# Ledger of designs, part 98: designed miniproteins, single chains, continued (4)

Each design is a single chain, and the fold is of that chain. pLDDT is the mean over its residues in the fold that is shown.

## One batch from the design tools (miniprotein)

Design m15373
Fold by ESMFold2-Fast:
Structure m15373 (fold): chain A 85 residues (1-85)
Amino acid sequence: SKVIENAVKYLKEAAKTKPSDEEIERAARQAAEWLKSQGLTPNVELAVKALKAAREGKSDEEIKKILSPDVNAAYAARLAALRLI
C-alpha cells in the first residue's frame, strides 16, 4: 500500500528525534482524535507500536507488517510522526 509505504518514511524521520514513549503516545492519541473528528476509527495501539518499532530501528518490512491490518492506523502513525519531527 502506498499509504503504508509513505507512513514508514515519516516514521523513520521521526525516529531520528529519539522520541520518548510519552511523546509517541501523546502524538498518536492527538492524531487519532483528529482522525475520529474526520469520521475514521484508527487503531491507536498499532500506530504506537509502529512508531516504537521505527524508534528501535526495525526494518521497513517489520513496520509495514505492524500497520498492514489497519490503513487508518497508518494515517494516525504518519500524522503522529509529523508532530514529532
Scores: mean pLDDT 88

Design m15374
Fold by ESMFold2-Fast:
Structure m15374 (fold): chain A 88 residues (1-88)
Amino acid sequence: SEFDEVLERIRASLDPDLAELVERAGRWAREQGLSLEEALEVMRLAAMAYSLLLAGHSEEEVLEALLKQVSREVAERILRIALEVLRR
């Protein structure tokens, strides 16, 4: 599928931790019934959340940034995945 092709490109081009985070976020979005376009947006926001956390932003600041663009359920899932990847 087009989504699987995107995941393969991500694995080839991003560092392993970022690739895993973005893939997990995208797969979750698709499992929730979100469209390909919406899943790609969730993946973009997951990469943004990861970048903000690496830059030293707090969990609260990252959640606030995500809530400007997506629902609380989506924002909280993105943040959880990012934190799980970073805490390894």
Scores: mean pLDDT 85

Design m15375
Fold by ESMFold2-Fast:
Structure m15375 (fold): chain A 77 residues (1-77)
Amino acid sequence: MSLTSPSLRGRFAADAAPDAAVAQELLKISEEVEKAVKEGNYEEAIKLAEQMRRLADASSAETAELSGKALQNAKNL
């Protein structure tokens, strides 16, 4: 189940405040994820989820953890 995660350093220090940049990007990605799921494009959805993690981590590692936990609960497969 658990897989080795790649280096989550990426690029932080976006324009202005990371909060604003991350919020905008996450919103966009969330829409893409829904679209991918609707289309049955699970590969794209997985990639987008990884991007969300990177962006959340850039803004706040704590936010990324909370988001991941909430997502697991929401899924409730």
Scores: mean pLDDT 63

Design m15376
Fold by ESMFold2-Fast:
Structure m15376 (fold): chain A 98 residues (1-98)
Amino acid sequence: GAERRALAERIRDLVLELVRAVLAGDIARARALLKQLRADIARLKGLIDDPAVRALLDDIAAAAEALVEAAEKGAPVETIIGLALRLLGLALELERRV
């Protein structure tokens, strides 16, 4: 429905902002965006009974956390890019399934 699509679009926009914050080295902003992303994922998960979509939402949350943690630890740029691409791919898959 319209609310599920709006939440999926908001999750995509938060993922894009999170990736931009990480690439800019703004870890405080990345953490704040991660908190917002987790809240929107929890809300969308409450509206969806499909176990594959629920698992995808858990994968998005885990990938976003892994990206922020890697950035905080000063991981190599290739690692950061790989984690960002994985997270973006998961967010795009969510939009196709909702």
Scores: mean pLDDT 89

Design m15377
Fold by ESMFold2-Fast:
Structure m15377 (fold): chain A 55 residues (1-55)
Amino acid sequence: DIETIVVSSKDKEEALKKAEERKAELEAKGIKILTPVSLKEVDGEYVASFIVELP
C-alpha cells in the first residue's frame, strides 16, 4: 500500500524539518520511503511531502 505523507507550515524551514523528522521516524520503524521530501508553496504556505510503502 502506497501513502503520501504531507507536512505544511507557514515557515519553509519548519515544513522541511518536520517532514525530514517524520521520514526518519518512519524509516526507524522499517517503513520503506519511496521518494525524497519535495517542497512546494501553495496558497501562502509551504507543503512538504514524500511517499511511503506501508506493509
Scores: mean pLDDT 83

Design m15378
Fold by ESMFold2-Fast:
Structure m15378 (fold): chain A 66 residues (1-66)
Amino acid sequence: SSSRRSQQRQNLMQQRDQLASQTRQLDDQARQAGRTIGDDVRQQLLRQRTRYGTQASQYIGQANRI
């Protein structure tokens, strides 16, 4: 039904928005840590940010197919 498809799209967009919020939190953590974080921690944060971006793109793709 159209109602079910709308709910599925909303759920996917909410998941995308949650990932965007988590990405902002990672960016904020990196800024607060500044020069005190090591290169390994910086690389881990960048990898997590990239993973969130990829997952968000997947949710958008899924929503567009509904």
Scores: mean pLDDT 75

Design m15379
Fold by ESMFold2-Fast:
Structure m15379 (fold): chain A 99 residues (1-99)
Amino acid sequence: SDAERQAEIDWAERQLAALLARMEAIVARAKALGASDAVIAQLEALLAEARADAAATLARMRALFAEGASVQTLVTLGIGGVLRLMGLLIEMEQLLASI
């Protein structure tokens, strides 16, 4: 149903937003700890990559929704986006731990 398909987009939007908020907190924490400009630039680059990936995932899910894509297709795309952001979050946590 359209409601089930929309729920998958809403789920992905919430998960991606939560991961981006955690990444923003890592950048803020690195700055508070007096991290070098090089480390801050690397963290900001990872956050920018995550923001671009999240935006692309949501845009593609919305386009596919309009084209009548199945719940399964939207679930697969949403999970893929979340897993990619989780990978970037782990990389950012490792950089923060090096400070």
Scores: mean pLDDT 94

Design m15380
Fold by ESMFold2-Fast:
Structure m15380 (fold): chain A 63 residues (1-63)
Amino acid sequence: SELEAFEAFLKRVAENLKKIYNDKETIDKFYEELLAEFRDGKLTLEEIFNKIQEFYQKLKKKK
């Protein structure tokens, strides 16, 4: 399903970020919470995208 494909995509993005940034625990926690909220239907795709963009900008500033 599209939902399963999107979950797989989010997990792959998290794994790639952990290879680039030294903040594994923060990355894992963010994506675990994001997946849980998505599965519970609490977030739209647009809200998920915005949260990911904000998180990426925070990771870049720490580096």
Scores: mean pLDDT 77

Design m15381
Fold by ESMFold2-Fast:
Structure m15381 (fold): chain A 90 residues (1-90)
Amino acid sequence: STELTEEEKIKMVLETLETSPDTAERLSAASVLIKLGRYKEGIELLKKLGVEKKVINLIKNLAEGKKPKPEEVAAAKQWLGAEGPGLPLP
């Protein structure tokens, strides 16, 4: 299989956190940690990156396959416009 194992995904995420200067890549890494069930570690990373609580909730909802709330999407757009190059928002 050409698919990455969960262990390989975790390793890549941790390497992204250590090496990437890109805030968007670090946010993606945090989202992947949450999706893989490493919830506490992903949330602590988002807090360390200075991400607003509404944006954290958006990322949680997206990682769980839930529809994000309009206010959470608006907060994410505002935060990304101030702090980082764009995540693909819906």
Scores: mean pLDDT 64

Design m15382
Fold by ESMFold2-Fast:
Structure m15382 (fold): chain A 65 residues (1-65)
Amino acid sequence: SAAEKAIEMIKEAAQFYGVEIVDLRFEGDKIFVRVKGEPEKIKAFESAAKAVGAAYGLDVEVYAV
């Protein structure tokens, strides 16, 4: 599904930017991602994750912990 592809790409982006995914949830048309990492890496990850979501018609919300 589109959501499965988006989630896989979001996980790849997390590995690329060196952020840790603590929790990931998919509800309705939204993907919620909680991450740990350096602030600048989290910002770069958030931009990439939101772009991935948009490509698949999904909203992505990123939360730093």
Scores: mean pLDDT 88

Design m15383
Fold by ESMFold2-Fast:
Structure m15383 (fold): chain A 76 residues (1-76)
Amino acid sequence: MPGEEAMAKAMALQKSIPGSILVTSFADGVSPDDMVQRLRDLEEKRLGRPLVVVATFVGTDILTGKRVVSVVLKPA
């Protein structure tokens, strides 16, 4: 999936779920699944509360060719 399309889907879902958080990162040398867990763990530490993964969107950034992972999280 193109990165722009993946990001658009992630943003649309985040807007539809009140209180959800959208986090995105490049997956440089890391599997998308491992990146999802890293992003969730970092946000849980930052907010001091447990989070659940609502959805994951994986795309390719058109400018860099790198994989981009977008995760929609909400409080557990």
Scores: mean pLDDT 79

Design m15384
Fold by ESMFold2-Fast:
Structure m15384 (fold): chain A 121 residues (1-121)
Amino acid sequence: GPEVVVVGPESQKELAEAAAKSIEKATHMPARALVVPDEEVRKVLEEIAKQKGVIPVYVSKDGRVYIPNLVINILGKDTLELIAKELAKELGIPFEDVEVHADTGEPYIKVKKDKDGKPLS
């Protein structure tokens, strides 16, 4: 099956790594994090998107994990909430600090705060 590659900025390394583990646990698809400097994220996402058998997931510096509609179409809408629950567990935060945004054109999971209560911005 396809591999998930979670591309994120160095400023959100912990979120990108937690997102990869959470996706693997929730979907049973192999997933890895690819952490790069902020200015390289877009270029790396475009390069990963061209690879066969790879699904790119984008982590923003403001704490959003963008799950491609392709994943939702294959595994169903409930997959976002399953990933969000695993993400809260991997980050050691309450589930109420994680929001699922499935009604946007680009579905994402927003992490509001880290384990120290600091907002991700």
Scores: mean pLDDT 84

Design m15385
Fold by ESMFold2-Fast:
Structure m15385 (fold): chain A 83 residues (1-83)
Amino acid sequence: SYSDQSNQYIDLARQYINQGDLQSASQYLSQAYLYTSQLSGSTRYQQMSDIYDVSSQLFDSLGNTQSSQTFRQLSQQYQQLSS
């Protein structure tokens, strides 16, 4: 399913951030976004929250604190919408 594919790519993005491979993490985040765009309702909001959370971590690793903070706020907002 699109939800399963999105979750798999989100998990891969997190793993590559932990390994310091930010280029691969960025590519997997893009794939997650493509699959998440096919979802609707609470599932889409939950997946978007996870994508923004991982984006926050990626930008923090790049030293971009402003983008990291923005994505952290978006993650929290979308998590609230998924409830």
Scores: mean pLDDT 87

Design m15386
Fold by ESMFold2-Fast:
Structure m15386 (fold): chain A 97 residues (1-97)
Amino acid sequence: STLEDQVQAARAKIDGIAREAAETLDVSEETVRELAEALLKAQVAKAQGKKEEAEKYLEKAREAARRLLEEIGRVTGDEALYEEMLAELEKTFEASK
């Protein structure tokens, strides 16, 4: 498959996963989609050797993931879970530098 075909297939999977995750976690489908799209764009940029563009999309993914964790914290009322997951997210992004 071409990179374009792979990107289109990944977007279709993201749409399904985002819908299922939003229903399961009772969070915004848009927030889940923003995270997945940012990660997809980061991987595409990395595959194309566009380091600065990949770093930009990884930062957008981090911001979207933080918002998703905040929504999960609000829905569950589990502030401790939200803070723990946020700390692990920050460690993961720091380690990827």
Scores: mean pLDDT 72

Design m15387
Fold by ESMFold2-Fast:
Structure m15387 (fold): chain A 70 residues (1-70)
Amino acid sequence: SEVIVRVAEAELRELRREMEAAGASREQIIDTLRAVAEKAAATLRAAGLDETADAVRQIAEELIREVEEE
């Protein structure tokens, strides 16, 4: 579901902002975004939403790349 992917992207971007405001390191932000995305993807796969799970993982990797490229 594209709605689930958009919600996941918004939540991951908000999590990044909150962690940056709290003074988290780049490594902590990357590790946390990856962990949250993996948990979300696992939940979606368990529900039979494999394509949506893959899309959520892809969005998370794009966001992680943005953090790494700064």
Scores: mean pLDDT 85

Design m15388
Fold by ESMFold2-Fast:
Structure m15388 (fold): chain A 77 residues (1-77)
Amino acid sequence: KPEKVPEGVVKIKFTLNEEGKVTAEFAAEGLKREEYEELVELILKLRKVAQKKGIKELELEGSHEEVKEKLKELIEK
């Protein structure tokens, strides 16, 4: 279950378990539909990349713009 966050804040937590499965927890409140859809697309791309790169745990928290830019950076590397 995703943690409760303030409006306009996005929190994403990724955990890679010993079986190689990536679990992504996503919490966001007060986002526009367009902003939410953009973040969901980036999260799906990052899950694929995180498993390939062996990212064990990753936590991102911030505004929509900050989290979006960080997700793009992680996907592009």
Scores: mean pLDDT 72

Design m15389
Fold by ESMFold2-Fast:
Structure m15389 (fold): chain A 65 residues (1-65)
Amino acid sequence: KEEEIRKIVEEYAKESDRLSEADDIAGRKKFLQEAAKRLAELEPSLTVAEAASLLSGEVGDRAKA
């Protein structure tokens, strides 16, 4: 479970970086929605919107910390 969540976060970070390098803003949003849905499936206590915020914030916070 924790490993699965970590995997989703890492996959999102890698793909977000690739899409950012390609300057594909629409693709980044689409991928965020898909990753958020997958995270919400693993953590039913989270809504898709909350999962999306956590993914975006988690990647940013990891870069800062």
Scores: mean pLDDT 69

Design m15390
Fold by ESMFold2-Fast:
Structure m15390 (fold): chain A 100 residues (1-100)
Amino acid sequence: SELLEKALEEMLEKLEKSNNSEEFKKYFKEGLEYLKQKKYEEAIEKFKKALEHLTDDSLIPDVAFLIGYSYEKLKKYEEAEPLLKFAEEGSTNPLVKELA
């Protein structure tokens, strides 16, 4: 999706400007790489690992979107729904709000 690719680019720019740890940034970027490869289970694992190293709460809605989106692609709708709703309500990215 062109909208997803743009949302991911804006998330990466937000990540670089955030006060998050280098470990958070590393795992977040690894998760995005798996997501681009459509390796959704591996993407979820990396995003959850990123959350263990979170220091800037501003990206929590964006990570929730990426985990929820990945669950939806795996047809795990019960796991996806609360994460996507949280992302829609909390994200500062208008494209995340549209895609959630």
Scores: mean pLDDT 81

Design m15391
Fold by ESMFold2-Fast:
Structure m15391 (fold): chain A 61 residues (1-61)
Amino acid sequence: MEIEKIKKDYETAKKAVDREIEALKSQPPSPYRKAQLRRLEEMKKAIDEGYKLVLENIKKE
């Protein structure tokens, strides 16, 4: 099982998304900023759910 890699990737992905959100928040409001912020917020939720799914997949494989 590669739980250590999964945890590391999860933490790295969350940090990357948080940094992107902060960078976008420093920009003036625009359609691009709005769309990217929405995507990044969805990605944060997907990262959390993906981590759970990967752990379940390991258990069931």
Scores: mean pLDDT 77

Design m15392
Fold by ESMFold2-Fast:
Structure m15392 (fold): chain A 77 residues (1-77)
Amino acid sequence: EGAEERYFFGLDDEEEARLLRIFEEYTPPGRVTLRVHRGLPTNTPAERLVEVIFGPEMSREEAERVLQELLDLFRKG
């Protein structure tokens, strides 16, 4: 199974900082990449977008598990 892209969008400064901290602490290096887009065009529905990009060697099941774990940690604050 191949790489998948997922998105977190509409984040404020605190939410962005929290997501980055969670990702740094709990996500294995080299297999997942975060890309932060600040200053999106005004015609987009989101002011801020964080892309989560999974490496091509990561399985779909593994990517979904990591996403769910990150989402749970993010929701708990």
Scores: mean pLDDT 62

Design m15393
Fold by ESMFold2-Fast:
Structure m15393 (fold): chain A 51 residues (1-51)
Amino acid sequence: SKNEKILQLTKDEFVRLAEIVENELKGEGPPSEEQLAELKKEVAQRLAEIE
């Protein structure tokens, strides 16, 4: 179950990265430091829940 949760976290992280890239392609500019900090926070929180 722990390995499955880690795999799901990786998939969710990839989806968020794809969203950031899509926004750049639409001309909304590079990801802000706030967007990167939010992604990092979410990953850290979910990793803590897996333990």
Scores: mean pLDDT 67

Design m15394
Fold by ESMFold2-Fast:
Structure m15394 (fold): chain A 89 residues (1-89)
Amino acid sequence: LTKDQLIEATVSMAVMAIAVGALAGVVSPATLALMDKAVEAVQAGDYEAAIAYLEAARAEIAATSPDAAEAEELVAILDKVIENLKKIM
């Protein structure tokens, strides 16, 4: 896989995890909008913007559902995705 393909795959995994959280009712429409912007940034090759949107989505989940176990798991997934993206870039 190319570096760009690894970045896209990593962001796609984050998007799928957040989509599952939305189906479970622990993810807000604002978080989904931030994930859409992260995907658009990756497609544009703007990986710094993509990381910023993922960090904003992580903060929104943590603020909106701090006591939900599923939200805590989603925050942990996003933290790993963000860290891995910074290492790949």
Scores: mean pLDDT 76

Design m15395
Fold by ESMFold2-Fast:
Structure m15395 (fold): chain A 71 residues (1-71)
Amino acid sequence: MKKEIREIILKTVGDIIRAIGDGLDGASEKEVLEEMLKSIKKGIEELRKAGAPQEVIDSLEKRAEEIEKKL
């Protein structure tokens, strides 16, 4: 995996962990899910620009769809 792609994934994971942390601190479930969705969509755009493998993009799109289904 290219270094740039790895860094984008790590940033996206960090943003998701922060959103979950905010949820544990009393944010609504909807607010947590909306923040997670924003982070994943941003990660997908950055990965597409970096030329990430389609498999990685598909994996993140599935996660975004799961979150949208809960909203």
Scores: mean pLDDT 75

Design m15396
Fold by ESMFold2-Fast:
Structure m15396 (fold): chain A 57 residues (1-57)
Amino acid sequence: MSAEALEVGNRLLALARELADAPVQERLERMNEEVRRWAEEHGQDIRGAGPGVREVA
């Protein structure tokens, strides 16, 4: 177990918690962008059980 990896993880968690105090709207926009990007890229590789017609909300 590397201490540096734990340090980085803890710092990221602290940052995320601090940002959680930011306006919900701003955080939602950031999360929506990230989720959309992730789904777009991963959805292509991992087809999962998608509807096969159009993307779902």
Scores: mean pLDDT 59

Design m15397
Fold by ESMFold2-Fast:
Structure m15397 (fold): chain A 105 residues (1-105)
Amino acid sequence: MSKEKARVIAATLYAAALLVEENPDMTPEELRKFVREAIKLLAEKYGIELSEEDIENVVRTVLAALEASNGNPIALRLMAHTLARQAGLDVEEVLKDAEEIVKKL
């Protein structure tokens, strides 16, 4: 996994955690829509060109993480933190990026 793709995935996992915390009654369809939009905004912010297939792969990864965590936003945050650290990313910067993107959704 490239460092750039890891940054998008980690920030998207943080964004998903924030969305679930604010909207626990969100349907899977709505969550998928917001996650897709967050990926596009994060890719634009980082100057990364993602194909539609790349976007769908990140959406599937985030939704799989959400299912594995039983919808627990703490587990999603932990997954994001672990990925960011393993990729050598600044965790605080990635979290801030996710918070900024969620405000635009």
Scores: mean pLDDT 80

Design m15398
Fold by ESMFold2-Fast:
Structure m15398 (fold): chain A 73 residues (1-73)
Amino acid sequence: MEKLVEELKRALPEYEERREEFEKKREEIIKQAKENKDEDTLKVAEEYEKKLKEFEEALKKGDIEKAAEIMYE
């Protein structure tokens, strides 16, 4: 855990700056999956969105250890 926490702390400033870009790319992937009626990709995208929400909630609460666990598992 400690190594993952260090890694995340080092990446956090860059992640915050690029958060909107990551969200936009994810939305594009979901949109394409919907157009192609790719149910498997949509299911994976929903699971990813759930994890991302938990990750962001952990960051908002300042729980870096939980955020690292969610990110790297």
Scores: mean pLDDT 69

Design m15399
Fold by ESMFold2-Fast:
Structure m15399 (fold): chain A 68 residues (1-68)
Amino acid sequence: EEVEKLVDEALEHSGSDTIDASGASYAATRLAEKGLITEEGRKKLAEFMQKNPVLTKEQLLEALKEAL
């Protein structure tokens, strides 16, 4: 629920059908502010974003679920 909402917000922040690095960083920051992501999860997500600079909504959702 919360993760899905943040992915939708990241998509809106990116302004397109895909999520760029800024949108993905937005979602990661919001999760960290809510205490929903660990330090290790944040590192994993950052590595994923470095390898995948443009993500679909589904790809970001899956990465966030693995990072929690």
Scores: mean pLDDT 73

Design m15400
Fold by ESMFold2-Fast:
Structure m15400 (fold): chain A 78 residues (1-78)
Amino acid sequence: SKLEQLKELQEAVAAGDLEAVRRVAAEMARRLIEETGADPRAVAEEFRRGLERAEEEGASPVELAIARGALEGAEEAA
């Protein structure tokens, strides 16, 4: 469920496991696209812009891991 994925993400963040954070974010992005029927290419473009902003603003390693994971998930869904 989405709630179980959010819990897994929170546990990965608490553990400082950036690889797990990226993986869970990618799984959540793919699920979001599947459940909403959103265009994965449009979602990937949105997430890429979000990642670029996060990098420019000096976002935390966790925030960057989430953004990179989400982009990877959307690109894989395309």
Scores: mean pLDDT 84

Design m15401
Fold by ESMFold2-Fast:
Structure m15401 (fold): chain A 85 residues (1-85)
Amino acid sequence: HHMEEKIAELEKRYKELKAKFDEQIAERVATDPRITPEQLAAVEKRASLMTEAERVALKGSAFGLDPELVDEYLTALAELERLKK
């Protein structure tokens, strides 16, 4: 089934992008002294009340993540949400 195959491919891409996104956050937290424990706690608290797409956008901006990675992750999320409707 073409749509099922496309969803499976997007889910695989989504998982890969999510893992890379989480890895990049961990790297930024470890290496950037401007990211304080208080800022981390505030961002995580705010993110817990948001949709996944809103959380990705917030963390991408707050931690200065790779804009290409953030855009690819958001695009994959949007496509999965559209196809799973």
Scores: mean pLDDT 82

Design m15402
Fold by ESMFold2-Fast:
Structure m15402 (fold): chain A 80 residues (1-80)
Amino acid sequence: SEKVERARRLLAEASRLRLEADRLAREALATGDEAKRAEALALLGRALELAREAVRLLREAGLSDEEIEEIAAEVEREVS
């Protein structure tokens, strides 16, 4: 399914952005760098938007909430 393939790509991008945001947030806490803190928050916002779009596509493809959760967990493991 094109929707499932696109959703998997969006979830992978969201996971990568979240990991980068976590890294920047930890650096910001260690150094007091407000620019890195702002960047981390921006990346988290983008990750949330991508994840929401992915869930929408998976629901439109007819997947159950359980199946969506399984795909999200699988993609997160693939990125980590």
Scores: mean pLDDT 90

Design m15403
Fold by ESMFold2-Fast:
Structure m15403 (fold): chain A 101 residues (1-101)
Amino acid sequence: IGYFYPTPEQLRKKIEELRKKGDKGDPSSQFMTGQLYFSLGKYQESIDFFQRAADLFIKQKNWRGASISYRNVSRSYELLGQFDKAREYLELSDKYRELAE
């Protein structure tokens, strides 16, 4: 069964719900919020949330979560045209992937 793209209004509503409920100590909530901002084309905001998610995953020793979060930071920087930053975070993602094995 397929899915449809949510409207910008639906995405903003989900962000509002996550902000109201979202424990800033939960890496999954930070990551999800980053994905919603990314879907809205708000790449600078998505970077902030993915970086927060990565930090929280590192504190939990969840190296896979940190790797995936940094990969999304890299992708967001690519879309902003900041290729040096994108490469930096891609290399960081790879380091945490290797650590996770």
Scores: mean pLDDT 80

Design m15404
Fold by ESMFold2-Fast:
Structure m15404 (fold): chain A 100 residues (1-100)
Amino acid sequence: SDFDELLKRAEEAFDRFLEAIEKGDLEEAAKAAQEYKEIVEELLEGPKEGLQRLLKLLQEHIERLEELKEKADDEAKPLIDAVIDEERETIEQIEEILKE
């Protein structure tokens, strides 16, 4: 399904972000983060039945980002924090939609 394909693309963009941070390539990390954000915004506009799967994915991603932040260079931490903050905001939006 289109939703399943978007979820896979989100996972791929997220993995590219993690790899770029680990390599110290902050330019590539920023590009991957932007791609990831755009895919997540498209997923958020999808069917409500898919949003529970997106919610779980974002929660798992925040846990992985917090672990990454502990081992990351100080220069990378603001970019990691920006992604975490954006994902937390998206989680709040999903939780409100699912209450309706």
Scores: mean pLDDT 88

Design m15405
Fold by ESMFold2-Fast:
Structure m15405 (fold): chain A 70 residues (1-70)
Amino acid sequence: KKVEVISPLSKEAVDAAVEAQRKLRELGASDEDIDELNRTAFELAGKPTEEAVAAIKETADRIIQKVKER
């Protein structure tokens, strides 16, 4: 899409965060787990798309591993 404005997260990063959040909820993650993912996403505001997506996915993976180990 044609967009060149600064946003908290690019579309790809937002999609990655939303998908991770939904997966965590499906797994029965706590509000605290969801909040950790959201904090990481906010910290990535203004970062390039590739870096933001990678960081969000890595954070989500760590949280998913914790939830699955319960």
Scores: mean pLDDT 72

Design m15406
Fold by ESMFold2-Fast:
Structure m15406 (fold): chain A 98 residues (1-98)
Amino acid sequence: KIEELVEETRRLIEEGSSIAEIVRKLIELYKAGAPEEVLLELLKELAERLEAISGKEQESPEEMLEAIRRVLEKKLPEPRSRFESIVMGNLEEEEKEK
C-alpha cells in the first residue's frame, strides 16, 4: 500500500505534475506512516526536478519535509478537537487570565 503510493508519487514528480498534487500525495504518505527516509528521498527527487525546471535552487529535502510537518501540525486537512484547539479558544477570550 505505502509502496504503491511511493511509486505513484515518484511518477508524478518525474512527469512534472502540479506541485499541489505532489504535495497532496506526500501528505498521504506521511499520514500513512511512511518512513522519514522514504519521504526525504521523494522530496530530494522533487527538489531536483524543480531545480531542473526553474534553474533556481530549491529548498533542501529536510526543509520541505519540515514544511509538510508544519502544515499538518498547524493546518490540519481535517480539523479535530485537540488540546491546541482549547488553547486557541482561550486565546480568543479578550479577558485573558491576567
Scores: mean pLDDT 61

Design m15407
Fold by ESMFold2-Fast:
Structure m15407 (fold): chain A 61 residues (1-61)
Amino acid sequence: SRQASLEEQLEMARAALARMPEYSPEEQATAVTLMQAIADSTGDPELRALTAEARRVAAAQ
């Protein structure tokens, strides 16, 4: 597909989550915002869970 599939979006979200500790606070906020927008648009429970985990990582730093 020319658009990212749900599978590709999940893989990208997992990659972003793995990189969260390397991001600045501003980059972490941007990543969380983008992940939330994708999760809200897809309604996918796994994307919502990954977004919640990203928020927890950002809050811990």
Scores: mean pLDDT 79

